# Designed miniproteins, single chains, continued (2), part 58

Each design is a single chain, and the fold is of that chain. pLDDT is the mean over its residues in the fold that is shown.

## One batch from the design tools (miniprotein)

Design m5999
Fold by ESMFold2-Fast:
Structure m5999 (fold): chain A 84 residues (1-84)
Amino acid sequence: AAAAQQAENAAVRRRIAELARTDPVAAVRALVDALRAQAEANRDVLEQSEYDEIMAQVDAELPAALAEVRARPEEVREALVALA
């Protein structure tokens, strides 16, 4: 189970890194979507308050992350590509 989860997480990182090479804005959105999907997948083991906090944090941070990729697209691209 742990090895399969690590392989899946590595595949997600590779997909985001590849997307970042051509579209760093889309890569940031894909990263945020992956974080939301991870929280949803773990909803049965998360307390409602923990789930709500994760979702609220993601919603609060997304505008700042999008502003950063618009201001510094090459730096964000390099950081996301390094995830692979």
Scores: mean pLDDT 76

Design m6000
Fold by ESMFold2-Fast:
Structure m6000 (fold): chain A 102 residues (1-102)
Amino acid sequence: SLSKVQQLGIEMVEQIKKAKSKLEAADILYKYALQMADYLLTTESEEQTFETVLTIMETLGERLGIENIDEIVEEAVKLRDEGASVREVLEYMYEKIKELLS
C-alpha cells in the first residue's frame, strides 16, 4: 500500500487535472498541502514537514505557470527562519500564488 502522503499526493494531482481554473487548482494545492502537513506533524519533525510541503508547493506552483515561484519559496524559507509555523508559511504561499493567478 502507498503511504498516506503518497495517497494524498496522487489525489491532489488528479483533482488539479480536473480543476476548471488555475485559481481552483491553487485552492486544491493549498488544501492538500495543509492535510499533508497535519499528517506529517504527527510522525515527522516540523522541519522535515516544512521541507516536504515546501517542495510540493514549489513543484506544483511551477506547473501552474507561476514565473516567480522561486522568489515565493525564498520568502517562505525566510518566514520560517523568523519563526513562522508551517501553516503560516503555507497560507503566505497560497495568498501570493492567488495574487499572481488573479
Scores: mean pLDDT 86

Design m6001
Fold by ESMFold2-Fast:
Structure m6001 (fold): chain A 65 residues (1-65)
Amino acid sequence: SEQDLIIDIAVKEIHELTGKDKEEIRKVLEESVKINDKEKIAEKLVEELGIPREVAEKIAEALLK
């Protein structure tokens, strides 16, 4: 699905940016898509993955489309 493709791309990008485990990143992203709120998703990504807020907001927007 399109959502699975977005998750795959985000996992790769966050792994390259942070060095975190790909399975850890995927789990956070899969949990995040259930929230259905862009700001809450972005906050979760910043808190749990340590990525910049600007990057988290772009990922959250893509996940909700």
Scores: mean pLDDT 84

Design m6002
Fold by ESMFold2-Fast:
Structure m6002 (fold): chain A 64 residues (1-64)
Amino acid sequence: SLEKEIAKLETLKLLYEIVIGSEQYLIERTKDNPEIVAQLRATIETSQAQIKELEKKIAELKSQ
């Protein structure tokens, strides 16, 4: 059903948000290592892009 599909996408979005929070926590703990910080920031950017795509899909489904 439409509602179940939306719920699945919202759950997946939440999981990416949790990953971003964990990565941000690691950045705060590794500020003295610029290479690690750069890699963590790249992972955050990838996760943020996935969230934006999920938000687009959710919006499209909700418009039905």
Scores: mean pLDDT 88

Design m6003
Fold by ESMFold2-Fast:
Structure m6003 (fold): chain A 101 residues (1-101)
Amino acid sequence: GSPASAAAARAMAEGLGRIPGVRARAEGNVLTIEMPDTPEGAEAARRAAEAAGEVPGVRARAEGNVLTLELAPDEVGARGGGEAGGIAGAAALEAGRAALG
C-alpha cells in the first residue's frame, strides 16, 4: 500500500481504539477492528463491512466480531486513500456505537 493509505489506516486505528470494547490496529493499508465479542458486536462488524465494501477502493470483510478493511493504493495522491478510509472508518464507528448502545 501507499504511505498515505498506511498513515490513514494508523490514524483510524488509533481513534477507534479509544472506544471502550473496540480494539483496532493497522498494518500498512489494512485496518483491523475488533468489536465486542457479543452477537451485537458480530452484527455490527458485518454491517460495517457491507457498508464499507460499497465504497470504491475499499475491500471489507467481517469474520465474527472482527472487521477488516483494505484501503486501495493511492493512485491520485493521499487525498483519495484518506477519503475512502474516512468513510469506511465512520461506518465502522457508527456500527460499533450502535452495537454498544
Scores: mean pLDDT 68

Design m6004
Fold by ESMFold2-Fast:
Structure m6004 (fold): chain A 99 residues (1-99)
Amino acid sequence: ASSVTLTAENLPEGAGGARLVVEKPDGSRITLAAGTEGGQGEAPGFRGRARVELDKEKNKATGTLTGLRAEDSGTYRLEAITPDGEVVVADAGEVTGAS
């Protein structure tokens, strides 16, 4: 019934990609989806639900997860990847699943 959308504008110059990551309440960290100019990938179990789009012309990235479940609770981060391999947190949000 709900979704999470994280948007990053003004990405670092030359950013080659972005990824959507969740940190679960148990401390586990999962990359749900990643996107570059020419391609995107989704983790098994999130295919069709998670997506990262990179718009290099607008220097913008968008991460989306749909069909939220109780097990999707956690801190979501949209992380930009710079040309030198550094990771910059561009947007973050918390999701609390129904008990």
Scores: mean pLDDT 73

Design m6005
Fold by ESMFold2-Fast:
Structure m6005 (fold): chain A 70 residues (1-70)
Amino acid sequence: MDPLALARAVAQVAAKTQGVEFAEKVLRVMGVPEEEVEEYVEKLRNGEDLDISGVPQERLDTLRRELSSS
């Protein structure tokens, strides 16, 4: 699996549940390089979806539950 695919999935769910600023913080905490963080954040601010291909559905469902529960 592309290690950035999981980071993109987490950021996309975070942006939809908590906002783009929270997604940016998550990407930085996960160690994503700054240039890629800037690219992903720009796409999320424009309402574009990130490429999350290759992430198992079970992982996406878990991320959605964890990031939506307060």
Scores: mean pLDDT 77

Design m6006
Fold by ESMFold2-Fast:
Structure m6006 (fold): chain A 85 residues (1-85)
Amino acid sequence: MLSDEEKLARARELLARGKELFNQGKYEEALKLYEEALALFVEVLGPLDGETLEAVANIAEVYRKQGKEEEALELLERMIDGKLK
């Protein structure tokens, strides 16, 4: 298994790569990387940490670009409720 430090390094790399794909208009590809980064941030830092919330904000932005506002709101609600692990 990866250490917490290795998981955070992976999550930060995925977040950065996702931002590059988002800037290229590759929203579905960016979303997949953001979701993987979010899972790692939640596992190591918990759902309310600033880096976890940055990943959530980036996912919500992808959903807005795709016209999926309801999915963005559901993700934010789950983070607030602490239902993600």
Scores: mean pLDDT 79

Design m6007
Fold by ESMFold2-Fast:
Structure m6007 (fold): chain A 62 residues (1-62)
Amino acid sequence: MEAEERIKKALEQVEKNKKENASPELQEIEIQETPAETLLAGMEFLAEKMGIKASRPLDVDG
C-alpha cells in the first residue's frame, strides 16, 4: 500500500481505538514512539480532509 493509504488507515484505526480506549497517558507515549513524519503527514491529511467537509459556516438554527 502507498504511504498515503497507509497513513489514512493507521489514523482511522488509531482514532477508533482512542474512542474505545481513552488513555491519554499511554497515547502520549505511543505518539512519541510513532514516526513523527508519519504522524504529521497523517494529521495534515486528516485536517485537510476535514477542513473541506467542515468548511460549512456557522449554521445558526437557533
Scores: mean pLDDT 57

Design m6008
Fold by ESMFold2-Fast:
Structure m6008 (fold): chain A 100 residues (1-100)
Amino acid sequence: ELEELKEKILKSAKEMNEAIKNGDWEKVRKYAAELLKAISEALRLAMENGGHEEAVRLFKEINEELKKKTGISIKFEVPMTRENLEEFLKLMEEAVEYVK
């Protein structure tokens, strides 16, 4: 499950980057939504199975892989508390709804 979500994250980020290069804003919206959804699902799964520390570790791993493979760097400067991660996940879910 987590590996499938990681693949979706990398694929969506790559597709979003290519869409930006081509000025295809409809595809940018689609893949940005897919990217945010996959990240939020992966972080939720990590929190449920390993708690805060596992979610933080996964987030760092995802960000490093994104930067290495797509050139995109996601920089979220949030305190690593359960409450702040929960609010961040909610924000990502709301963002996905807005770009549908």
Scores: mean pLDDT 72

Design m6009
Fold by ESMFold2-Fast:
Structure m6009 (fold): chain A 90 residues (1-90)
Amino acid sequence: DAAAELRRLGDELAKALEPKNPEGAQFVRDLVDWAIAHLTPEQLERLVARYREELEQLKLDEEFGVDHRNNPYNTLEEKEKLRKEIEEKK
């Protein structure tokens, strides 16, 4: 059931976005409602695939503790590594 899967993934994606981007979270919720009402099952399955990829990326970013830029190279661990490298250069 592509519609049910899209609602599930869209809800998870919206919840993941909400702390940093509440407008983006609301947009995802609205887009899911629109898509279920207007798109074919085949088009819904394509959206499911896209949302699944985006949710996995957000989970990885959260796991590495990225800041508001959502960049894996900008984790707390990477910032500490850069700070230590700068201190060693002195």
Scores: mean pLDDT 66

Design m6010
Fold by ESMFold2-Fast:
Structure m6010 (fold): chain A 61 residues (1-61)
Amino acid sequence: SMEAAVARNVAALAQLDPATAAAAGAELRPIVERLVGEHGDDPAALVGPLAEALRRYIVRS
């Protein structure tokens, strides 16, 4: 279910147009890399922060 939530958020990002997806990638890449570095050993701990980062970007755009 948590892995499904991450997959759903990634799928939602993929639904953006190419220009928006590229901009999102540039903005989110350092955030995702930091979150993976902090929580990479526990995917469950990663899901919440990653979903929140994606949600904030999607809502803002």
Scores: mean pLDDT 61

Design m6011
Fold by ESMFold2-Fast:
Structure m6011 (fold): chain A 97 residues (1-97)
Amino acid sequence: TKAQEYLKKAEKALEEGDYLSALIYLGEAWDEIEPLVKKYASAEQKAALEPLLQAAEDAWQELADLGRFDEDLMKKALQARIDWLKAGLLALGLSVD
């Protein structure tokens, strides 16, 4: 799927230190996957995804509260978003490769 392609591009961008491209690709994957998870995932699958969503939001909030660029916090925030998207794909019966 297109979201699987965006996830691969985001992971590659993150590995290369291209945080802006990683953010853009993760946003595109999120826009595709979040509505499908909301519509098709079971209550149990959604409950399993809540801690990952919270971790992603917490990491992003920590970066925002810092008020400056921090590479380790940026990597943490982007990785948390990747983790949620991978779990969302699996909840939809899709592979993460």
Scores: mean pLDDT 81

Design m6012
Fold by ESMFold2-Fast:
Structure m6012 (fold): chain A 79 residues (1-79)
Amino acid sequence: SSVIERARELARKTGFEAADKAVKEGRVDQAPVIAQKAARQTALDVLLPVLPGEEAHRLADEISDEVRREVEEQIRQRQ
């Protein structure tokens, strides 16, 4: 649905911004976890008002896991 696509897009944006900040602050090792937490919260903020709680949490976990993996890959490519 459009709401799930919006949640993915906003979560990715917020997660990557959080990772970029963490890297600039010298916390590169923590960047994937920081991004995952930011992405999960952003996804929940979008999904909880419009989806059943169990579905919203499952999708937020999926989205945040994807964002974490992508941040980890981006950091490895920088090395």
Scores: mean pLDDT 88

Design m6013
Fold by ESMFold2-Fast:
Structure m6013 (fold): chain A 88 residues (1-88)
Amino acid sequence: RLEQLDVEAQKLLTDEELIEARNEARRDVSEKKYTMEEYEKRIDELWEEFQKTSDPEKQRELAKEILRDIMAYRLLKNEEARKAGISG
């Protein structure tokens, strides 16, 4: 599901906006803004709102926030995997 959501959100954003989302995600993780569980809940809530919204402007705003949170979630997931002693 996350992969599908990621693809749908990316279609609405420019490459520059994607780079900004990635940089914001790295900052959020560095600042320990949310836990993985909080990100999962947040992503689900944003996706539900995205699907209900017919306003293109709001859809773009939600898409940026969703991608930022997905990127942060993936970074945290990778960190947990490394802590578990998985090589790489």
Scores: mean pLDDT 78

Design m6014
Fold by ESMFold2-Fast:
Structure m6014 (fold): chain A 112 residues (1-112)
Amino acid sequence: SEREKYRKLLEEVADLLSQGKIEEAIKLLEEEVGEVDIEEIIEYIKEELKLEFNSKEEFYEEMTKVAKVLVQIALDDPEYFRKILMGHFNRSKDKKLYLRLLLFELKLAAKL
C-alpha cells in the first residue's frame, strides 16, 4: 500500500537522521515525494497542526527553530524521535504532505 511505502520511507529517514546523515535523508525524501511547495506546506500546517503565522518571514524563522530542535532530538534520543515522527505520520490525513513537511524542515535545518 502507499501508506506502507511511506511508513517504510519514514523509518529509513529516521535511521539516517539518528546517524547525523541529514543530506542522505533529504535526498531519499526528495526522490520519493518530489519538490516542496511552500504554500501547500503552510496550508497543511494550518489544517493539521492548527498553527498560523503573521508573515512568511515569521513562518521560516519559527520552522527553522523547530527543524533544528527536531534534528537535535534525532541525535540525542533516537527512540523518542522515532515515536514523534511515527505519531505525526499516523495522525496525518495526508501522509505524502507530512513527508514533504519533514523534507522542508530538514532542508531548513541543513541551511548555513
Scores: mean pLDDT 85

Design m6015
Fold by ESMFold2-Fast:
Structure m6015 (fold): chain A 89 residues (1-89)
Amino acid sequence: GLEERLKEAYEKGVEEGRRLGEEALADPSLLEPVKKELEEKIEEFKKKYKEMKELAKKDGVQLPAEWYVEKAYLEGLEEGFNEALREAA
């Protein structure tokens, strides 16, 4: 069901985020650019997610499941990246 899809998306995000963080730590010149790109991607999604939620509410329809799955993935991606950075500190 949806709950399982959200859990899988989050866990995939965490794994991808950890890998991204480890790669950035291996090359210090990549750390700041990668961090900024990740932050900008998350911020852009949050803005679109809010706009789509407002439109769905106005039209009396449910937001497509894909939006919740992508949100879970990006939340996992951010957490995985931050976990890798914390372990290196």
Scores: mean pLDDT 86

Design m6016
Fold by ESMFold2-Fast:
Parts: sequence; structure tokens; C-alpha cells
Structure m6016 (fold): chain A 85 residues (1-85)
Amino acid sequence: NVIDKNLAKPNIDPQINLLASKIAKYYYGIELNLKKFFRLLKSLTKKQKDIEIFDKFDKNKDGLLDLSELTDLAKDLGVPKSILN
């Protein structure tokens, strides 16, 4: 089922994908593959919520992902709000 007009565009997860890429580059200062980046985040975090976020994010097309989830995870790791723009 269509949630919102986001599906009107060919590329889904626009802000989520962009945010994840920005976090990876900013936090580590290195170009990291999204999957490898999430593996590193999972290694740093121990929260059940973070694990669930990775699982849903790894699927990337579940429609259960939210920008807030990714920003919450990033903030939990100490990523500044400026990078989350």
C-alpha cells in the first residue's frame, strides 16, 4: 500500500540514503559501503532497537523505515545534529 507521494519518485528512501551516506563520511571520514557502515555501527551499539533498525534498514524497501529512526541511531552514537540535516 502506498503511504505517501514518496513512491511517486523513482528513487525511494531519498533522505534516509543520503543521511546514511553523510553520517558514514562525516563520522569516519572514509568512504564506507552502507552495509559495512551498518556493521560497524552495530558493533558499536548494543541496543535492541539499533539491531532492529539495522535489520529494517538492510531491507531498505520494507516501508517500515523512518528518517527519525536513522537520526535517532546516529544521535545515540554521538553524530551531531548538523550532519543530520
Scores: mean pLDDT 50

Design m6017
Fold by ESMFold2-Fast:
Structure m6017 (fold): chain A 68 residues (1-68)
Amino acid sequence: SDGFIEALEAALEQAKELKGPLTEESKKSILDGLKKYASEEAVKKAKPGIENAKTVAEALEAALEAVK
């Protein structure tokens, strides 16, 4: 839903501000959110980008690309 996309965009802005390292827990949380609020197809589409991401912002950008 649009509300989920807005939540991802807000999370991306927070991630850009915090500039913390991407952890396996962060990757799992993003994928779990996609599975719960978007679809299994969005998870499949986003997974390569999230797994290859080096920052939380990159992982969230991959998630947003998969749901738009």
Scores: mean pLDDT 77

Design m6018
Fold by ESMFold2-Fast:
Structure m6018 (fold): chain A 105 residues (1-105)
Amino acid sequence: MTPVEKALELFERAMDAAIAAVKAGATPEQVDALIDAFEPELRKILSQLTEEEIREVVVRFSRLAQAKIDELEAAGAPDEVIDAVSRTLGRFIDVALEVLRERRA
């Protein structure tokens, strides 16, 4: 598995974990804390990527999140479950953009 593939797999695991937490009755704050727990492993993977590969990963995170949202909406998932995907995407993109910014400082 390439570092790009590892980043995408980590993102899918984080989305699935966030969805499962919401279905188990987790609050938005608990979901955010769960997503934040993925940050150290995400940063470790991103440290192995070029800036171009990090930009690729950000685009692919957005595509994976949209596909998951479309599947969940088609299945009649409640808004809280869809929000879990959006929260995971937002945090993963924020971390990737922070890493890109840190490399240019």
Scores: mean pLDDT 90

Design m6019
Fold by ESMFold2-Fast:
Structure m6019 (fold): chain A 81 residues (1-81)
Amino acid sequence: MEEEVLKALEPYLEKLVEAEDKLIEKYKEKLLKMPDTKENKAKLYRELLEEFAKEALKLGVPEETVEAIRELFLEQLEKAL
């Protein structure tokens, strides 16, 4: 599943990297201004993931692919907390 998701992203990768860089810069500033707690980090990560999903959909990434990515990252976040 992960490998299939990554393969589906290859045509969009260059544009997705540009979108990701802009979002990371924005959320890095927010992270520096917030208390260093697991809850705040999880909240910012979820917000970053939602914004990334919106940008991926705008770029034409299939909805099913975006949902699969979101599920994978949320599972990883839950396991890390």
Scores: mean pLDDT 71

Design m6020
Fold by ESMFold2-Fast:
Structure m6020 (fold): chain A 62 residues (1-62)
Amino acid sequence: MKRLTPEQRERVDRRIAETLLKEGGEIVTSDGKTYKANSVEEARELLDKIEEELEKKRQERM
């Protein structure tokens, strides 16, 4: 792959997390946090919240 921005890498991680969630419902983020969802729809909501938290932390520091 070409060099990705931090935002693009986060999107890739998000897609990987979706795949993992379908396999067992457990999502592990680059932050080392773990989340568990019972359904794909819950997974999407969790991924959105995770993305928002990561964006907020990045904006807070920069």
Scores: mean pLDDT 64

Design m6021
Fold by ESMFold2-Fast:
Structure m6021 (fold): chain A 65 residues (1-65)
Amino acid sequence: MSARRERELEEARRRARDFGAERVEERDGTLILYFRVESVSEQVAMEIRAVELSNLYGKVEVVFL
């Protein structure tokens, strides 16, 4: 893994935590974001944010707890 990719992962993790992510993991080049949401509107917002993060990191998956 390149230093650039690690930097992108750190930035994505900070953004995900700012949006309330419970956990952030990386698996085989995919960034996995775990969110605890209480409403459908929050879920939709998190999915949109994940798409934006995928433009930065590449592959992003969202898991709702």
Scores: mean pLDDT 74

Design m6022
Fold by ESMFold2-Fast:
Structure m6022 (fold): chain A 60 residues (1-60)
Amino acid sequence: KVEEYLKRLKEDPKDKEAVEKLIEINSSDPEARKAIAESPALTPEEKGKIAAEVLKKKYD
């Protein structure tokens, strides 16, 4: 659930697992998108790589 990972990031902004899970969920929710963008747990390059893998999965 998006809400559980958002709570984890409020407690620990460096929670890499929470950021990774939010990217994998690929939610259109603005709060989830903001949390991913603002998290220092992953670099922009790392976030982009995970997002690219999620998009590749959209191909079926």
Scores: mean pLDDT 75

Design m6023
Fold by ESMFold2-Fast:
Structure m6023 (fold): chain A 70 residues (1-70)
Amino acid sequence: STESVARGIGYALRAIGVFVEESFLNPSNSSEEAAEKAIKVGEELKSETDDPEVLEIIDFTIKGIKKAKV
């Protein structure tokens, strides 16, 4: 549904926001440390919902962050 997709995107943006903040605003963090913090937030967000569309979007975002942590 449109609402589930919008909510999923909101959660995805929160996780991505953590990754961006930790990567660029905390110069002492490695890319791996920034990714780990963002993944932790994403996993916590999964506990807030049982909507399969939202969970799928969050999981996709976590996978994307894992790939970006070079």
Scores: mean pLDDT 79

Design m6024
Fold by ESMFold2-Fast:
Structure m6024 (fold): chain A 95 residues (1-95)
Amino acid sequence: EIEEKIAELRAKLVAALREAGFSDQEIADVLRHLDGNIERIKKAYEEGEEKFEEAYLLAHISLTMLTAFSPEARQAGIEILDLVKEKLKKEKEKE
């Protein structure tokens, strides 16, 4: 369910970027940046809370810069990061 919500938000992010005039190449670059930030967040989560919060904050800053002229794309990207955080916390609770 969270994975389906992330996929839907990813589609909304792509649509918002396209509406804002991004080329397919520029959209691909934003998605690569987002995916790289998600990987860093997941790795940092295994290392500890302080490193996790730092990686999460850096991901938000990076995404905000990449989507500065598309508030809709920025919101979709931030919601993806929030769902990734929620998923990681829920996975830790299921032992």
Scores: mean pLDDT 81

Design m6025
Fold by ESMFold2-Fast:
Structure m6025 (fold): chain A 80 residues (1-80)
Amino acid sequence: MESSRQVIREGAEEVLRFIDEHPDTTPQELADLFEKKAQEYEQTHPQAAEFFRSLAELARQGLTPEEMRTIARNVLASLR
């Protein structure tokens, strides 16, 4: 359980860093990144894979970088 939470925490932190470093990133680029991450974790950490798959879906719906940043911060807060 803690390992899955750690992976999700690291993933959320990576998302925040990526958006800060690439503010002009497109929703398609974010969706592709998150889908790849979901595939990587599907067998080892299914909760982390589900988290990234949800982010990919939101990115495909045109979620802005600012909205994605808010979601990542809320996820980090929930992982107390």
Scores: mean pLDDT 76

Design m6026
Fold by ESMFold2-Fast:
Structure m6026 (fold): chain A 87 residues (1-87)
Amino acid sequence: KVEEASRLFRELAEEARPELEELYEKSKTDEKARERAIELAARVLLEALRRAGADESLVEAAEEALKAGDWEKALEYIKQALAQLKA
């Protein structure tokens, strides 16, 4: 299932690539663009994890943490979801 999550992430990241590249370039001088780039990347990752069969409760908790601006907590939930897919 980790391989499936990786494949789905690559596919979703390719779809978001033009927007991510534009935001990355703007992020060098604009803090809001940097925040948007990180947020988009996190959303792509969470969608890939969800489609790969990660625990919905962990994905939902990570999404809630991201909406609250708690990046550390969101990352912890993402790590837990990845660990489940590896096991």
Scores: mean pLDDT 74

Design m6027
Fold by ESMFold2-Fast:
Structure m6027 (fold): chain A 92 residues (1-92)
Amino acid sequence: ALGEQLQANAERLLALNTELARILAEAARRAGDEEAARLAEELRRLVEQAARAARAGDIERALALFEEADEVAERLREAMSEETKALARELL
């Protein structure tokens, strides 16, 4: 049903985005890129919160948290050094 599809989609997005955020945070830490590391951790937290809200059936809150996550992801892309990007590619 719709609720099952929303939960499955939230869990899939959580798994993919949490893993990517973890890789980006690790790359940033190795590069000494403190701002990128902080933003990657913030992104991971927001995605986890959005997935929990979706599982609880709070779709409005889940959407708001995913919007915040998208804004943080954009800031992360701008903050990442070339060294962080290179290390992230090696870890993928």
Scores: mean pLDDT 78

Design m6028
Fold by ESMFold2-Fast:
Structure m6028 (fold): chain A 100 residues (1-100)
Amino acid sequence: SMLEEVIEKLREIQRRAVEAMSASEEERRRILAENLELYKEVFEKIKPYLSEEEQKRMEKGIETLEEIIRTGSEEEILAALIALGSEAQHLIKKVEEIKK
């Protein structure tokens, strides 16, 4: 189902975030960019299940992550990878609740 595909994309974001901990600076930036694309796909699929405030929060998060990928320091990239991994874990719980 579409929601099962969303959960698998969120799990992939988490797996990639863990892999990034052992990666080079250049690889971390690439992993964050790839994770952001997965997150955007998740957002488009779950958008109808979100409140207006939740949609706005996720849209702002995407804009912030795009800026960090373009101009961010290694420390900002690492923090963003950790934050996006945590957000993915939160969204898995939310999507599992929607599936009930």
Scores: mean pLDDT 88

Design m6029
Fold by ESMFold2-Fast:
Parts: C-alpha cells; structure tokens; sequence
Structure m6029 (fold): chain A 107 residues (1-107)
C-alpha cells in the first residue's frame, strides 16, 4: 500500500494514471472494509474486485496513518483537477471508503 500511495503522489499531474491508481486504492479499501465488517457476501465481492484490479497482499494491512495519507493525497488530486468530473467522483468515493474504514479501525 505505501508504494501505491507514493505512485499516487508521483502521478498527480496525469489524470489517467491517477484514475488507475485510485481504482486500485479503492479496491484495497473496500477489501479491508469488507473483511472488518465480517459479511461473507461483501467480502466475496470485494475479493473479486481486488483480484481484477491487481491489489497486492500488502494493501490488506492499512494503518490509520496510511488511510490519513490516502485522504490527504485524494484531496490534493481534487484541488489539482477541479474540471474533471470522473476524477472528482473517484476521489470522493476514495475519501468516503477511507473514512468508513478509519471509523471501523477506531472501534
């Protein structure tokens, strides 16, 4: 996951590359969220999405610090690309999933 966060930072000026990395980040967040909720149907769905997006095993070990960094970088992407509605939607979805996961980790 740390490598993916760095890749996201590196590609801030490339909307296509950023969108691809955000897709993998969202898949990782969804997988960990599904695993923590204990819903086997949600986990099965998230596992399929993670496999499709090529989410590495290291992305299953997100810390609160990793999540905060993801939220920070996602906000920077939004500010850099205000006229890209696809990127804005991807950023908003990423922030929403990250916040939900962070709340579960704080329980």
Amino acid sequence: MKELIEELKKNLDDPEATLRVLSRVRAALLYQLAKLTGDPEMLAGAERVAAREGVPEEMKNLTKEDIDEIIKVAKEIREKHPDDPVLQAAVDSTIELAKELKELLEK
Scores: mean pLDDT 77

Design m6030
Fold by ESMFold2-Fast:
Structure m6030 (fold): chain A 103 residues (1-103)
Amino acid sequence: MKATITVEVSEEDPNKLIVRVTGLDKEQAEALAKEIRRRLSTLPQVKKVRSTISEDGKELTIEVELENATKEIAEEVAEEVRRAAESLGIEAEVEVKNIEKAP
């Protein structure tokens, strides 16, 4: 089943990105969360990454805290998320929303 991935600038903090993933089972969500955290932790502007999986396992939320969120780094985060899904054989559609809110 095809996953949908959305990358958004947080309404509360312009230096925080929210990644939402739907269409996975719990095992896939846990594997993707680990791979995304691993990849994003290698980016120099990423200060903190945390993941939350919904009780039913159907939704994964990843919060990415950046030192200085720019449109360019938000696009890099989206690219790393896409590559994480690809590395696990997950077919994913990646949508970037509210990127214009990044400073």
Scores: mean pLDDT 78

Design m6031
Fold by ESMFold2-Fast:
Structure m6031 (fold): chain A 87 residues (1-87)
Amino acid sequence: SQAQIQQLQQEGIDLSTEWTRLRREGKATEDKARAIGDRLLALGDQLQQLNSPYTSTFYQLASLAYRDAGDEERAKELEARAKKERE
């Protein structure tokens, strides 16, 4: 539903805001980046099941978080997933 999509989008905004804050405060760690990436990926998967046009955006955000976590292979995989969702 639209309400479910809006809720998932808000959760993603909150996670992205938290990660930005952690980076500014020098509290960003690979473990925290990975945790945020895992959550953003889970939200992206839920949005995909709902056929949301925002699925690609969430995979892109997850990719950036995994890159911050040092997981370049997973980041590249999610960039490819994001591109596929835009097609």
Scores: mean pLDDT 83

Design m6032
Fold by ESMFold2-Fast:
Structure m6032 (fold): chain A 95 residues (1-95)
Amino acid sequence: MVTMTPEVEEELEKLEDAPPEEVTRALAKYTEETGAQAALIEGYLEDIDTELIEKHLEPELVELVKKAKEAIKEGNLEKAREILKELHELVLARA
């Protein structure tokens, strides 16, 4: 179990006022860096504010984040990683 670091919390808080392009870029970078670490992915998705995402991301990206959170909740880390890979590819295409 990994708790979100204060640095990650501060970055997410800054994204509340950021343009969608910056939110998408930050999310893409995070999914890339965490791709190999299931516990770090779990911690991030547990703490990520779905309402913040819904304000700044395309509906398709929001749905992928929600699906990844559900996969983590169900204990299916492999499915969560596949969804995050799809999310990463889509955010890179849109950034």
Scores: mean pLDDT 57

